# Designed miniproteins, single chains: the designs that were tried, part 30

Each design is a single chain, and the fold is of that chain. pLDDT is the mean over its residues in the fold that is shown.

## One batch from the design tools (miniprotein)

Design m1025
Fold by ESMFold2-Fast:
Structure m1025 (fold): chain A 66 residues (1-66)
Amino acid sequence: MAEAIEKALAAVAVRQPLSNEDARRIFAEAMAAPEEERAAVLREALIKVGVPEDLAQLGAEVLARS
């Protein structure tokens, strides 16, 4: 669970670095979400901190496929 979110955030951060605070906040929001909504919450949280939609979608895909 936590490892899957970390892998998704790492995949995004390789292309667009995230601050430690943004990464922690996004992780917390994804962890608080129901499992079925977690990929969508991760995607929305990434977009809110300025990640392009295509990279946010990549993060959500990495999480969903993990």
Scores: mean pLDDT 81

Design m1026
Fold by ESMFold2-Fast:
Structure m1026 (fold): chain A 100 residues (1-100)
Amino acid sequence: KKEIENLKKKMEEYEKEAKDLSTQRQAAVAGYVAANQKRDELTKKAEEVKGDPELAAKYQQEADNAASTAAGLRATIQELNDKASKAVKEYAELKKKIKE
């Protein structure tokens, strides 16, 4: 009886963790999309102003910075996905033990 109550509390903790990770993932995905769009836009602007080498170099540097931001966010998304999958798996295992 007391053991089942303790397991349910632990399940609630994993459920909350999974929800928090989902929120973080949504923010990271939005940032990733925005960074890639900014990279593509800046790369196009650099090409359009190639007659001005200083301005073209500035847009290309900003595009490279946006690409770096996107790569970092992609790594963050993968880490959050891995953590969420682990929390969901641990929740399912605890739920199975309660039913036994």
Scores: mean pLDDT 84

Design m1027
Fold by ESMFold2-Fast:
Structure m1027 (fold): chain A 91 residues (1-91)
Amino acid sequence: MVREEIEKLLREAREAALRNDVETLEKKLEEIQELIKKHPEYGKYALELAALEGLRVARELGLDPEDVAAAERRLAAILGVPEEEVRERVE
């Protein structure tokens, strides 16, 4: 199922990012883009999951808390949800 495939690819992309394996990260993101190209109805879902995983990685890597907070606010605006909901889902 496309949804499960997106979740698997995002999980693999997150693991690559944590290893600083940029080549594998880019390859997994390209595979997700190709899936969305064939199934555009999953685009918003894939974007939501990718952004949440990106925020988790940013926190785990100890990136600037102000930059992480700004990214959380930006994602909340894109998804049309409260910032508190994004923060809860990232934690």
Scores: mean pLDDT 74

Design m1028
Fold by ESMFold2-Fast:
Structure m1028 (fold): chain A 86 residues (1-86)
Amino acid sequence: SEIQKVVNEVVRAVTEGLEAGKSIDEILAEVRKILEKYFSPEEVDKIVEALRSVLVYAREEKLSLDQIEFYVRLALHYVLKKIKEK
């Protein structure tokens, strides 16, 4: 499905960005470029802010890459479902 493709592309951008030592802002800028292909500007902003919250929490709690991937996927499925319900 298109949702699974978007989720996989975003997760890849996040994990590769973290491994490369990119900042949260740099990672989210790349995520925004991916999301702009599929979503309106307002929807992109909502998704990016949900992911920012996850990445800030992950940094503060020093989560592993596997844990970050899990929470990013969870947040994406939740926020994408909410966007489609509107």
Scores: mean pLDDT 86

Design m1029
Fold by ESMFold2-Fast:
Structure m1029 (fold): chain A 88 residues (1-88)
Amino acid sequence: MAEELLERYREHLRLAAEAYLAGDMEAARRHAEEAERALRELGALLTGDPNASDQEAMAAILAELGEALRAALEELAAEANAALEEKR
């Protein structure tokens, strides 16, 4: 279930950014609020405490996302290396 909350957070964060770039500030705010809601639920789920501090919730989320971030950075490095080989 944490995966679905993380997916919802990422989706709304992306939609908020797209709306912001398009100049639709109302849509950007709405999606940002939905992203914040998902993040709070995810934090509560990961800490097991709905009253956990933002710091505790964020620490739990970052620990969970650490592996995903490392994998993403490795993919970016591989793409950069492929691009360098393409330029040769």
Scores: mean pLDDT 69

Design m1030
Fold by ESMFold2-Fast:
Structure m1030 (fold): chain A 84 residues (1-84)
Amino acid sequence: AEDFVSQAKNAIADYFVNKLNVEQETANILANVVGDLLTDPNSLASKFPNANPEQKAYYEAIVKASNVEEVVKQSEAMYKKLSE
């Protein structure tokens, strides 16, 4: 679980900086949020009680991701949608 979370965080930070041209600080914040979601997927409501329904749907999609590539894909979808 820890190795998967660390790999997912690193993949997000790298992808967002190098492929999406997101600032390093912003990419690190996103990676940390996703890391928190992956660490305890059963506590989504308690960790993010102020998230709106659209944010919660993306958080749940990230939690349901079975591999690092899907975590990055869902994180990108969340970032693009919520930045509009």
Scores: mean pLDDT 76

Design m1031
Fold by ESMFold2-Fast:
Structure m1031 (fold): chain A 73 residues (1-73)
Amino acid sequence: SMEEERRRRLQERQRKIFELTDKIASLNKEIVRLKKRLPELTPEEQAEAQARIDKLNSEIDKLRKEIKELVAG
């Protein structure tokens, strides 16, 4: 039925949102680990770690945008 198809699509979207949310949580944990290490690193290593943090933040932003699109669609 159309109701069963709608329910199935809703469940699939919710599952996808949860998977993306878990991925964001994992990336945030990596950022926290990198930030904790920053004071102990050389200037060169700090620059590399900061570049990685920036990349992880960009990935999180993309995932957040995908979640917004799934919620809106």
Scores: mean pLDDT 87

Design m1032
Fold by ESMFold2-Fast:
Structure m1032 (fold): chain A 86 residues (1-86)
Amino acid sequence: TRAQLEAQARRELLEAAKNALKLPDSEASQQILDEISKAGEALAAGDYDSALEHVERAKEIALKAGDEKTAKELEEAIEAVRQIRS
């Protein structure tokens, strides 16, 4: 259901945020957390397009920082949000 997909997206965003906090690159960590925060706000507002854009931006920052674990969790959030829109 949509509620289950929203719950999955929120769980993946939370796990990504936890891993981003452990990143030695404090600037990259802060940028990832800012984008995750914006994605969470958009998701709460039902703005799935905006949520998707912010999650995808967070993933790009994680990949550039070499944080594959955070990027994977963000990809799982992207998949959940895309399914809500289908």
Scores: mean pLDDT 85

Design m1033
Fold by ESMFold2-Fast:
Structure m1033 (fold): chain A 92 residues (1-92)
Amino acid sequence: MEEEERRRIIEEIGEKFGLPPEHVEELERLAREAGLSPEELEEIKELLEKREKIAPLTPEQVLELAKIGIRQIWYKRHPEEARELGEELERR
């Protein structure tokens, strides 16, 4: 679903926040696995922009916040899988 648009938004995040290629690739993989729409990625980008205006963010902090946003959206889309992952973490 709209892989080209998702990739463009993730690349824009990488350029805007100075993410290394490794982090950009990780975010692309996670967004693809989560099945995020371009609109949902734009919401994450907007959140990161608002957060940076409050305090400067390192590339590592941007990656962590973006991963949190992706996971929150993924949980919304995959409630059964989210429960299974929670159970797996408890079995750890």
Scores: mean pLDDT 75

Design m1034
Fold by ESMFold2-Fast:
Structure m1034 (fold): chain A 75 residues (1-75)
Amino acid sequence: GREKMEELVDMILAGAPLEEIAEFIRKHAGRDVTAEELREAVRAAAREAPELTVPPLPSLQRWAEALEALRRQVE
């Protein structure tokens, strides 16, 4: 489980599109996740850290927080 999550984060750092990331989760973790849900999680994480990073560079920290929020949403 955890190793697959880290591979997913590596895909994000490499600039993979959200569609491919959602597909990775569905195929490797067996969870129904959409690119829109990932986009919303990223948006929520960005709202909690206002105006600290203007350029939208993918960072391990930001995406880890977004993925953590997504995981918490799933019961």
Scores: mean pLDDT 57

Design m1035
Fold by ESMFold2-Fast:
Structure m1035 (fold): chain A 107 residues (1-107)
Amino acid sequence: AREALLERWRAELAAMSPEELARVEAQLEARAATLRTVADLAAERGWDELAARLRALADRIAALLAQARASPDEEERLRHLAEALVTAVEGGRLIEEFGRRLAAEAA
């Protein structure tokens, strides 16, 4: 599952223009910010383990973006961006878990 998703996104990223890649990088930065915001909300509710997991994924996206931007090799850059996109999907699942817990608390 993970490797197939990495290969798919690496292929999609390779077909992108520099301007399209810059937009992907901006979207990943926005996703990391969203994950940190949700982590803070989870921590406020005492869901410290979920908050820590959300922060870890946000930090990983930021680290992978930094590595991509520092990479002189296109293949290495695209590999880091693909890994960041996979991490963003994992983050989306944790945001869904946060939403489910929030709904259960409200019921």
Scores: mean pLDDT 87

Design m1036
Fold by ESMFold2-Fast:
Structure m1036 (fold): chain A 78 residues (1-78)
Amino acid sequence: EEEKLKEAQNVLDGGSVIAGAARREYEELAEKAREFYRKIDPELGDQVGERLRAEGEARVARITAESLAKVQKLLDEI
């Protein structure tokens, strides 16, 4: 049953990489959107940037939760 522990570790490692990539992508999108919309209205730029950041955080939380759920299922089988 050591195999399930290794599978759980691989799920955690993979989830961490995906979460990190998603976080970076949304941080870049938030900054670009903030700069773009700030040219129209500074407040709108800040609002759009904050919304994209919140969406990025929500996606990272979903990826983390899915990885933890898979790990929990594997550990429950040990």
Scores: mean pLDDT 80

Design m1037
Fold by ESMFold2-Fast:
Structure m1037 (fold): chain A 89 residues (1-89)
Amino acid sequence: MDELVERINSAKSDEEALEALYDYVREHLPSKEELLELAKRIENPIAKAFLEFLATGDLSVLPEEYRELALERDIDIGIELIVRGVEKV
């Protein structure tokens, strides 16, 4: 978890921060509580808003231009959760 915070805070662009966040979420499938704790510790406002959206489902925390991207990313993560859920049975 701390490694992700450092990676996001050291990112040179919003795109780099979101890539690091997306890769981590896809690999680890963190809980809503873990996502909210991450959001408190990151400095990048776009990555922070994206983490809060993933935890709460509240699109209003995102700038309007990022809402479509966040929905697309959330759908992809949802598919991963379904696939992983089947594998856990």
Scores: mean pLDDT 70

Design m1038
Fold by ESMFold2-Fast:
Structure m1038 (fold): chain A 100 residues (1-100)
Amino acid sequence: MKEEIEKILEELKKVLEELKDTMPEKEYELLEEGIEIIGDAALKIIPYLSEEQAERVKEILKRLIKEVRKLLEQKDFDGALEKIKEAEKELAKIAEEELK
């Protein structure tokens, strides 16, 4: 599972790199930071999650890749950042459910 999550995070970073020339430097930096925050959060919680919850994290990240790619292709950088924030909140909720 951890290796699969790492591979998904690499794919998300590749989407940003692929579209780097289509966006301003400042927006690229903000998106890159957001992805690093999500990646760190996901990898940190994975050892404490059940297989079912780890699969949910994987689904959230896969959905995020599709949504971010679509928004960046439309040059909707604010929308892409919002989707990253939404994913971060979903990951935090999964972590809180395990701690309850």
Scores: mean pLDDT 80

Design m1039
Fold by ESMFold2-Fast:
Structure m1039 (fold): chain A 80 residues (1-80)
Amino acid sequence: SKEELEKELGEIGFRINLYEIVRDALRFVKERVEELAKQGKISPEEAARRLAQLDADIARVDKTISELKERENKLKKELE
């Protein structure tokens, strides 16, 4: 029904917002790691390790957001 589609659309929108908050938090942590490396407060090897892990985590979150947005777009088309 239209009501079921609208409910699912709302739930997906809420989840997108949560993952975008997580992505922004990960990006903030990445900027802090880059700044610590620039200041010489962590080793280049430790910085590279942490940045690689953060980039992988950001990529996973971005993939989830992309999949949710694709589902959102399909549901929006069903409601048109």
Scores: mean pLDDT 90

Design m1040
Fold by ESMFold2-Fast:
Structure m1040 (fold): chain A 70 residues (1-70)
Amino acid sequence: MSGEEALARAREYIARAEEALAAGDAETAHQHLMEAGDYITLAMSRGLEEEALALARRAAELGRQVHAML
């Protein structure tokens, strides 16, 4: 898959993680963040460092919220 496609998948999983957190489901949010992380790593390997870094920062912020709920 392309780096752009990987970024799109990462954004989708981040959105799903946000929805799960809003519903109080930290376990589901954590699973979606793990999926997002894999796609962020793939995007970085394709040379999309600046965009992947922005998504990584958002994922880290959501991950802190997940840990606060656990």
Scores: mean pLDDT 85

Design m1041
Fold by ESMFold2-Fast:
Structure m1041 (fold): chain A 79 residues (1-79)
Amino acid sequence: SYWQQSQQYAQQGQQYQQQGDQALAQGDLETAVQYYRQSSIYYSQSGIYAYKAGDVESSQQFLQQSRESFQRARQIEQQ
């Protein structure tokens, strides 16, 4: 189902976000940026599939997570 696909993409987004947080904590800024960008991509896909499932609220939340991960990557790049 679209909702199950959305949840699978959200899990991947969360995993990449956690890997980004870990890399950032270790001072590996380049790796952190790469993981946050991957997190953004997967949350974006999660939001698209939530929308296809008719869950507009979850779609908006996942798209917000996608934007936040992307902004985090950009903020690190601007250091």
Scores: mean pLDDT 91

Design m1042
Fold by ESMFold2-Fast:
Structure m1042 (fold): chain A 57 residues (1-57)
Amino acid sequence: SQEKERELAKLGALKLALQVELDLAQKLNAPQAYIDEIQQQIAEVQKRIAKLDAEVK
């Protein structure tokens, strides 16, 4: 559906932003707990993208 396409685009943009934040956090030697949280958020966004992309209903 068109709604699914828009949501996928938004999630893709969020994933990109989180990846940029992860790179910056690593370069600035942020605490490992903070880096782990960003990686967890990326994983959750990827899971949502996969579910939405595969979902017909």
Scores: mean pLDDT 83

Design m1043
Fold by ESMFold2-Fast:
Structure m1043 (fold): chain A 93 residues (1-93)
Amino acid sequence: KVEEALAKAFSEDPEERLEGIRELIKIAGTSKDPEVRKEALLGLARVSQEDPDELVRAVASIALAVTLTTLENSKDPEDRKLAKEVREEIEKL
């Protein structure tokens, strides 16, 4: 569940954070629910800004950028809509 991945990604425990980040990347790329994918992408955006480890922030930023670019280039209008909504929410972070 995206809620569990988000809780782990912002844990005080570095190992829990890494597990959460891996799950967010997986959910963002593979979930069939657009709202769940949106929450995972926004979670990765927050990790890219807030994680204490600079390398972890870089990895989250790259994963976010690759996923958004893939969605923007999708032939599915729903994928393009998801990318637009995520970019609009990131502007508010």
Scores: mean pLDDT 81

Design m1044
Fold by ESMFold2-Fast:
Structure m1044 (fold): chain A 86 residues (1-86)
Amino acid sequence: MKEHIDRAEKIVKRLEKDISPEAYQKAMESLKKAREYLDKGDYEKAAEHFAEAVRAVISQFTSPELAEENAKKARDYFLEEAEKEK
């Protein structure tokens, strides 16, 4: 699970030039919160903050509706992976 957050952070850093400074900062802050909640064992909140990072980035490239759909998929994926680790 930490590997998924690390990969997302690497991707966001690569996209820094392609997204707004506000989207970049929000995505990075959301990934930091996701990691903090993951370390506390709060997988639900970790997944929510991970989804927020995905929404911030994807919204720069697509419609709000598609960004929300991708954020929901990211949240569900993160929770599914969390269930496999218990």
Scores: mean pLDDT 80

Design m1045
Fold by ESMFold2-Fast:
Structure m1045 (fold): chain A 60 residues (1-60)
Amino acid sequence: SLLEEIKKVIDENLENLKRYLDKKGMTEEQRKRAIEAFKKGIDEMIENIVKKLEELLKNS
């Protein structure tokens, strides 16, 4: 599905994010928390978009 492809792209870019945070001199714990928060935020955003689309389709 489109959502699965979007998640794959995000996961691939998480490696780039890890490298970026490492270059910024963040601690390992700070990097881990930042990445976990980012992944959670993206997953919640995708789920919210899906719910809104389903609601629009049901009310059409």
Scores: mean pLDDT 76

Design m1046
Fold by ESMFold2-Fast:
Structure m1046 (fold): chain A 100 residues (1-100)
Amino acid sequence: MVEKLEELLTEGLEKLYKESVDEALHVAEIMLAKVEAGDYDAAAGIAEAALGKETGELMKKAAEAGDKEALRRVFERALKLAEELKKKKEEEEKLEELLK
């Protein structure tokens, strides 16, 4: 279950990154904050709205299973990926501006 959640979360965030890196980073940050606060219903709602219903439902199931630490680690990894992609995009934009 947590492994499938990690796959769906990663795929959903990667898709969102292509449209808006800032939005993907914000979604990852707010979901992590809700998970750390123990507000799994809010975290699942954000995941459903931003990443799709299946991701939200799996998050609810993971929370019900009591695997809070594994769920937190999944979101921390997603946040790091979002931050790395944001830095890469900023460097690419800077290089393009210099090469004009």
Scores: mean pLDDT 73

Design m1047
Fold by ESMFold2-Fast:
Structure m1047 (fold): chain A 62 residues (1-62)
Amino acid sequence: SLDADEFELMIALRRLGYDVKSREELLALYEKNPEQVIDDLAKALGVSKEEVERRIEALKAR
């Protein structure tokens, strides 16, 4: 089962110009520049930076 939050994050990143096709690529991008990724996603999705970080950390726990 694919998580709706995972798809939403990936779509938002792709719309921002990031070449992200998988969870592994999303997590690798976050590892390289966490502050930029969090800021870009929070702005694009209209949610808090803490919420974006929580969603990404939840993906890492699987």
Scores: mean pLDDT 82

Design m1048
Fold by ESMFold2-Fast:
Structure m1048 (fold): chain A 72 residues (1-72)
Amino acid sequence: MDQKYRQLVLQAVGHVLRGVAALLDGDYEEALRHYQEALKLTQEANKLKPDEDLEKAIKFLEEKIEQTKKLI
């Protein structure tokens, strides 16, 4: 459980960083894909071990997805 949790969190962070990089490059469709994958992974991690910081991350990603959709 702990190892799977860490793997999900690290994968989610990787997708956030790639999403931010794509957004800065004006690649909004690529940014959207990465934020959506990060959201999915963060939600899965939160189901394994509920955490207020993960709940905040989920809200952050939902907001970034909404903002990015408006740019496409």
Scores: mean pLDDT 87

Design m1049
Fold by ESMFold2-Fast:
Structure m1049 (fold): chain A 95 residues (1-95)
Amino acid sequence: MKKKIDEEMTEEEVIEYLKEKAKENKGTVVVGYFDDGTAVVAGVDEDGEVNVSYLSKEEAEEVIKAFLKKGVKVILIKATKLENGKYKLEEETLE
């Protein structure tokens, strides 16, 4: 299932959006892909703390595969840079 987000975001706002999504969706992993080939992984640990990791897209793809094999849902957010320097987001849930 794929959904477009209507709001344009700065890079910092995208990172905050990933953290909030992880917090709202406990027991899932949130992965943000930037069109420059960087990735951010956000998840909530057993103590309810949000953990963030900065990875390459290739490293993040392996993380996604590992979590899916364990039966953990992954929320994938693709951030595309616009002419104004902000990002447009697309959200997809992987199961």
Scores: mean pLDDT 78

Design m1050
Fold by ESMFold2-Fast:
Structure m1050 (fold): chain A 92 residues (1-92)
Amino acid sequence: SKLEEAIEKVKKEVEKKGKETLKEIKKLKASKDFIDTAKKIIKKIIDAIPDLIEYWIKRGFSVEEAAKLALDIAESFLNMILSITKLEAKKK
């Protein structure tokens, strides 16, 4: 179905972006505990994608619109993880 294809496409895109986020966190020399926490958060974001897409469809959005919203939300969370890492890297 279009819904299943959209879910898988968004999950794969977020997995790819999540791997790049983890790579950047490692370059910034984040602690092992922070990296492990980031991995858990990224997994929770990916696991939430089907429910987010279905939620927006039930609210009257198209499959394409719901997929874009879910991707935008996931990317915002990944960007927040990077921002927090950059703050941790600012050591006095």
Scores: mean pLDDT 85

Design m1051
Fold by ESMFold2-Fast:
Structure m1051 (fold): chain A 89 residues (1-89)
Amino acid sequence: GELHFRAVVEGGEVVYEEVEVRGELSPANRAAAEAAIRAALLVALGLASEEEAAAFVAEVRAHYGADVEVEVRVEREGDRLVVEARARE
C-alpha cells in the first residue's frame, strides 16, 4: 500500500491538510508513516527540534520493527511551509 500526506503551515498553524491512502500498509509501517508525519508537522509548527523529531521517529520505527521508507519533504515559501510525506510498501 501507499500513503501520501500534504500539509501547509502558515503563521504557526496548519491551514491545509490532505491524506491519500491506496491499498493497505502493515500496522508497523503505518505507525512509522504516522510518526514521520507528526514529527515533520511538530518541527514545522516550532513545537519540536529536528533532533527531537528524528529521535521520536527512530524510536517508533524500532518499537514496531518498521521497514518502510518514508520520504519527507519540507519546502519553504516565504512564511509558509509545505510538508509532504510518502510511504510505500
Scores: mean pLDDT 86

Design m1052
Fold by ESMFold2-Fast:
Structure m1052 (fold): chain A 88 residues (1-88)
Amino acid sequence: MGEEVLEEAMRRLAEAEATSDLEGQQTLGVARIGLAVARRIAEKIGEREALLLAAEYLEKAAEASKDPRVAEVLREVAERLRAAAEEL
């Protein structure tokens, strides 16, 4: 389940990236790299902890984002990752 949730999150960020300007594309691209790192470390620290770290990373990225549309997408994905982690 954790792997599927991270894959869905990465897909959602990629969709938002396709409709964003250049700075939004860069921010969302960096966020997707963060999710890919969480997937790799999940094998070492467990799926729940990896999902929580990914959610925290996206929340901080949303706070740092100057584009409210990009920030909303990042917060939406972070909430989904937190909800999935709480079910594990």
Scores: mean pLDDT 79

Design m1053
Fold by ESMFold2-Fast:
Structure m1053 (fold): chain A 66 residues (1-66)
Amino acid sequence: DEKERRKRELEELERRLEFNRGMIALLQAMLSLTDDPAFQQKLQERIAELEREIAEIEREIEKLKA
């Protein structure tokens, strides 16, 4: 069933989206607590990677809803 397949794909993408958002929140908290500039740079790079992944997931969700 096409409806059931699309629903399962959406649920999987929404779970991945939630996980990545939670990870960004954790990394932002670590960034605010860290005095090491090198570690701050690594955290910012990882946050940027996760934001790109979120943008990709959001595009897939929009495609499935269209």
Scores: mean pLDDT 85

Design m1054
Fold by ESMFold2-Fast:
Structure m1054 (fold): chain A 104 residues (1-104)
Amino acid sequence: SAQEVVDHALKEVQLLIDQIEEEKKKNADNPSKVAGLDKALQIAQQLTQELQQLLADGASIDEIVAVYMKSMREIIKALGDNYILQAYVLAVASSVYLVAKQAK
């Protein structure tokens, strides 16, 4: 169901937010890196609100996945050269995509 996809996506996005916050603490003395992390965090927080709204509006699983994947691509772009966090974002994106495929 769309509910199961959104519930799983919200859990994965929260784990990503937690990882970005932790990385910000480790890089507090690097303003350029913090700026990219702040941008990624803003996109992830906005995605949480968008996913809840899509579910409330009765959006299809395909629409939910499309919005989710677009946001994941923008987060990867914001992270720049943080290859470890980029790999984590790709793992999170793949997890939600697989749940969505089984929910159809």
Scores: mean pLDDT 85

Design m1055
Fold by ESMFold2-Fast:
Structure m1055 (fold): chain A 88 residues (1-88)
Amino acid sequence: DKIEEIYEQIEEYTKKLKSMGFTKEAEIINKIVKKIVESIKKGDYLEAEIYLGLLRIVVGVVKLITDDEEVHKILDKIIDLVEEMLKL
């Protein structure tokens, strides 16, 4: 299942964010990604796009509170993986 494989990769990135001290931010991101996965599984791609919009806002806020380039790269990779999941 390609969706589950992509979700597992996103979970590894959120785990890395937690290890870097961004525990609360990783928890929020993971909750939003879970809502996107639930929306895709029920075939509600409009709802999935709305949650992706929320995820983009949260990622943007995290990038404002930290200048850590590795954190920014992880956040960008999470967005890329969610976009890949929506194209399946």
Scores: mean pLDDT 89

Design m1056
Fold by ESMFold2-Fast:
Structure m1056 (fold): chain A 111 residues (1-111)
Amino acid sequence: MKLSPEEAAELIAESVVELTMTMLDEGKSFDEIYFGVYMAVHSSLLDLHDRLGMSLDEVRRVGRRALDIAQRNLRQRLTAAGYSQSTIDRVLALLTAAFDRALRSFERRAA
């Protein structure tokens, strides 16, 4: 099955946004959400490289693109759901931190 980098980024972003919204709705702590998002992103990046055969450079680009899409979509979803600005800011900050950690962990594993 041929998956483009843009399609992969959109799928990862959508998965992460839905996971984050579900965990918030379930009353998970910010630490639990951070770890859940980190693990989901990390596993997705590994699957792109190990199962789909994407190069390390392609996987890094997909991860960065997925973060950009996820930040935009998650801000919109959280605002529409009536979350406070402080919660939105904190969730977007942990999303960025989780993606950064996943990308660094992937780079170390792939080296």
Scores: mean pLDDT 85

Design m1057
Fold by ESMFold2-Fast:
Structure m1057 (fold): chain A 55 residues (1-55)
Amino acid sequence: SLMEANLAAAEAGKAYYEKNKLKIGAAPQSAQDLANAQAVNKVANEKFEEYLKKL
């Protein structure tokens, strides 16, 4: 379902963030922090698209 796809996408993004938390928090480089945020969003969007294809 769409709700399950949204939850899976959110969890994937959160998991990526937590895995990379040391990189995000240890060096407050705005450019790297932005790149990490974009990577989290990309992972979440890709996961959401995969689940949409199963609907």
Scores: mean pLDDT 63

Design m1058
Fold by ESMFold2-Fast:
Structure m1058 (fold): chain A 86 residues (1-86)
Amino acid sequence: MKAAEEERRRKEEEEFMNEAGRALDNYVKGELTEEDLKILERAAEYYKKKAEELEKNIKSSEDFAKAVAYRLLAGIFENMVEDAKK
């Protein structure tokens, strides 16, 4: 069931994004925890992999825009992690 598999993957991604959102909120408040830091690191890695996958097979302007967006998101999360470790 292709649709059900895609829906499950989307829900897993949404749950992960909710965790990343909480970590981001804590970062903005200056209340970043060790667990939040790990979540931000996972978010950076996730978007970096997404960008790399799209960069290998860009077929449309939409794919290009998504690849750029994923690279920007990865960089934002990477910068937050580096800032928090200083």
Scores: mean pLDDT 77

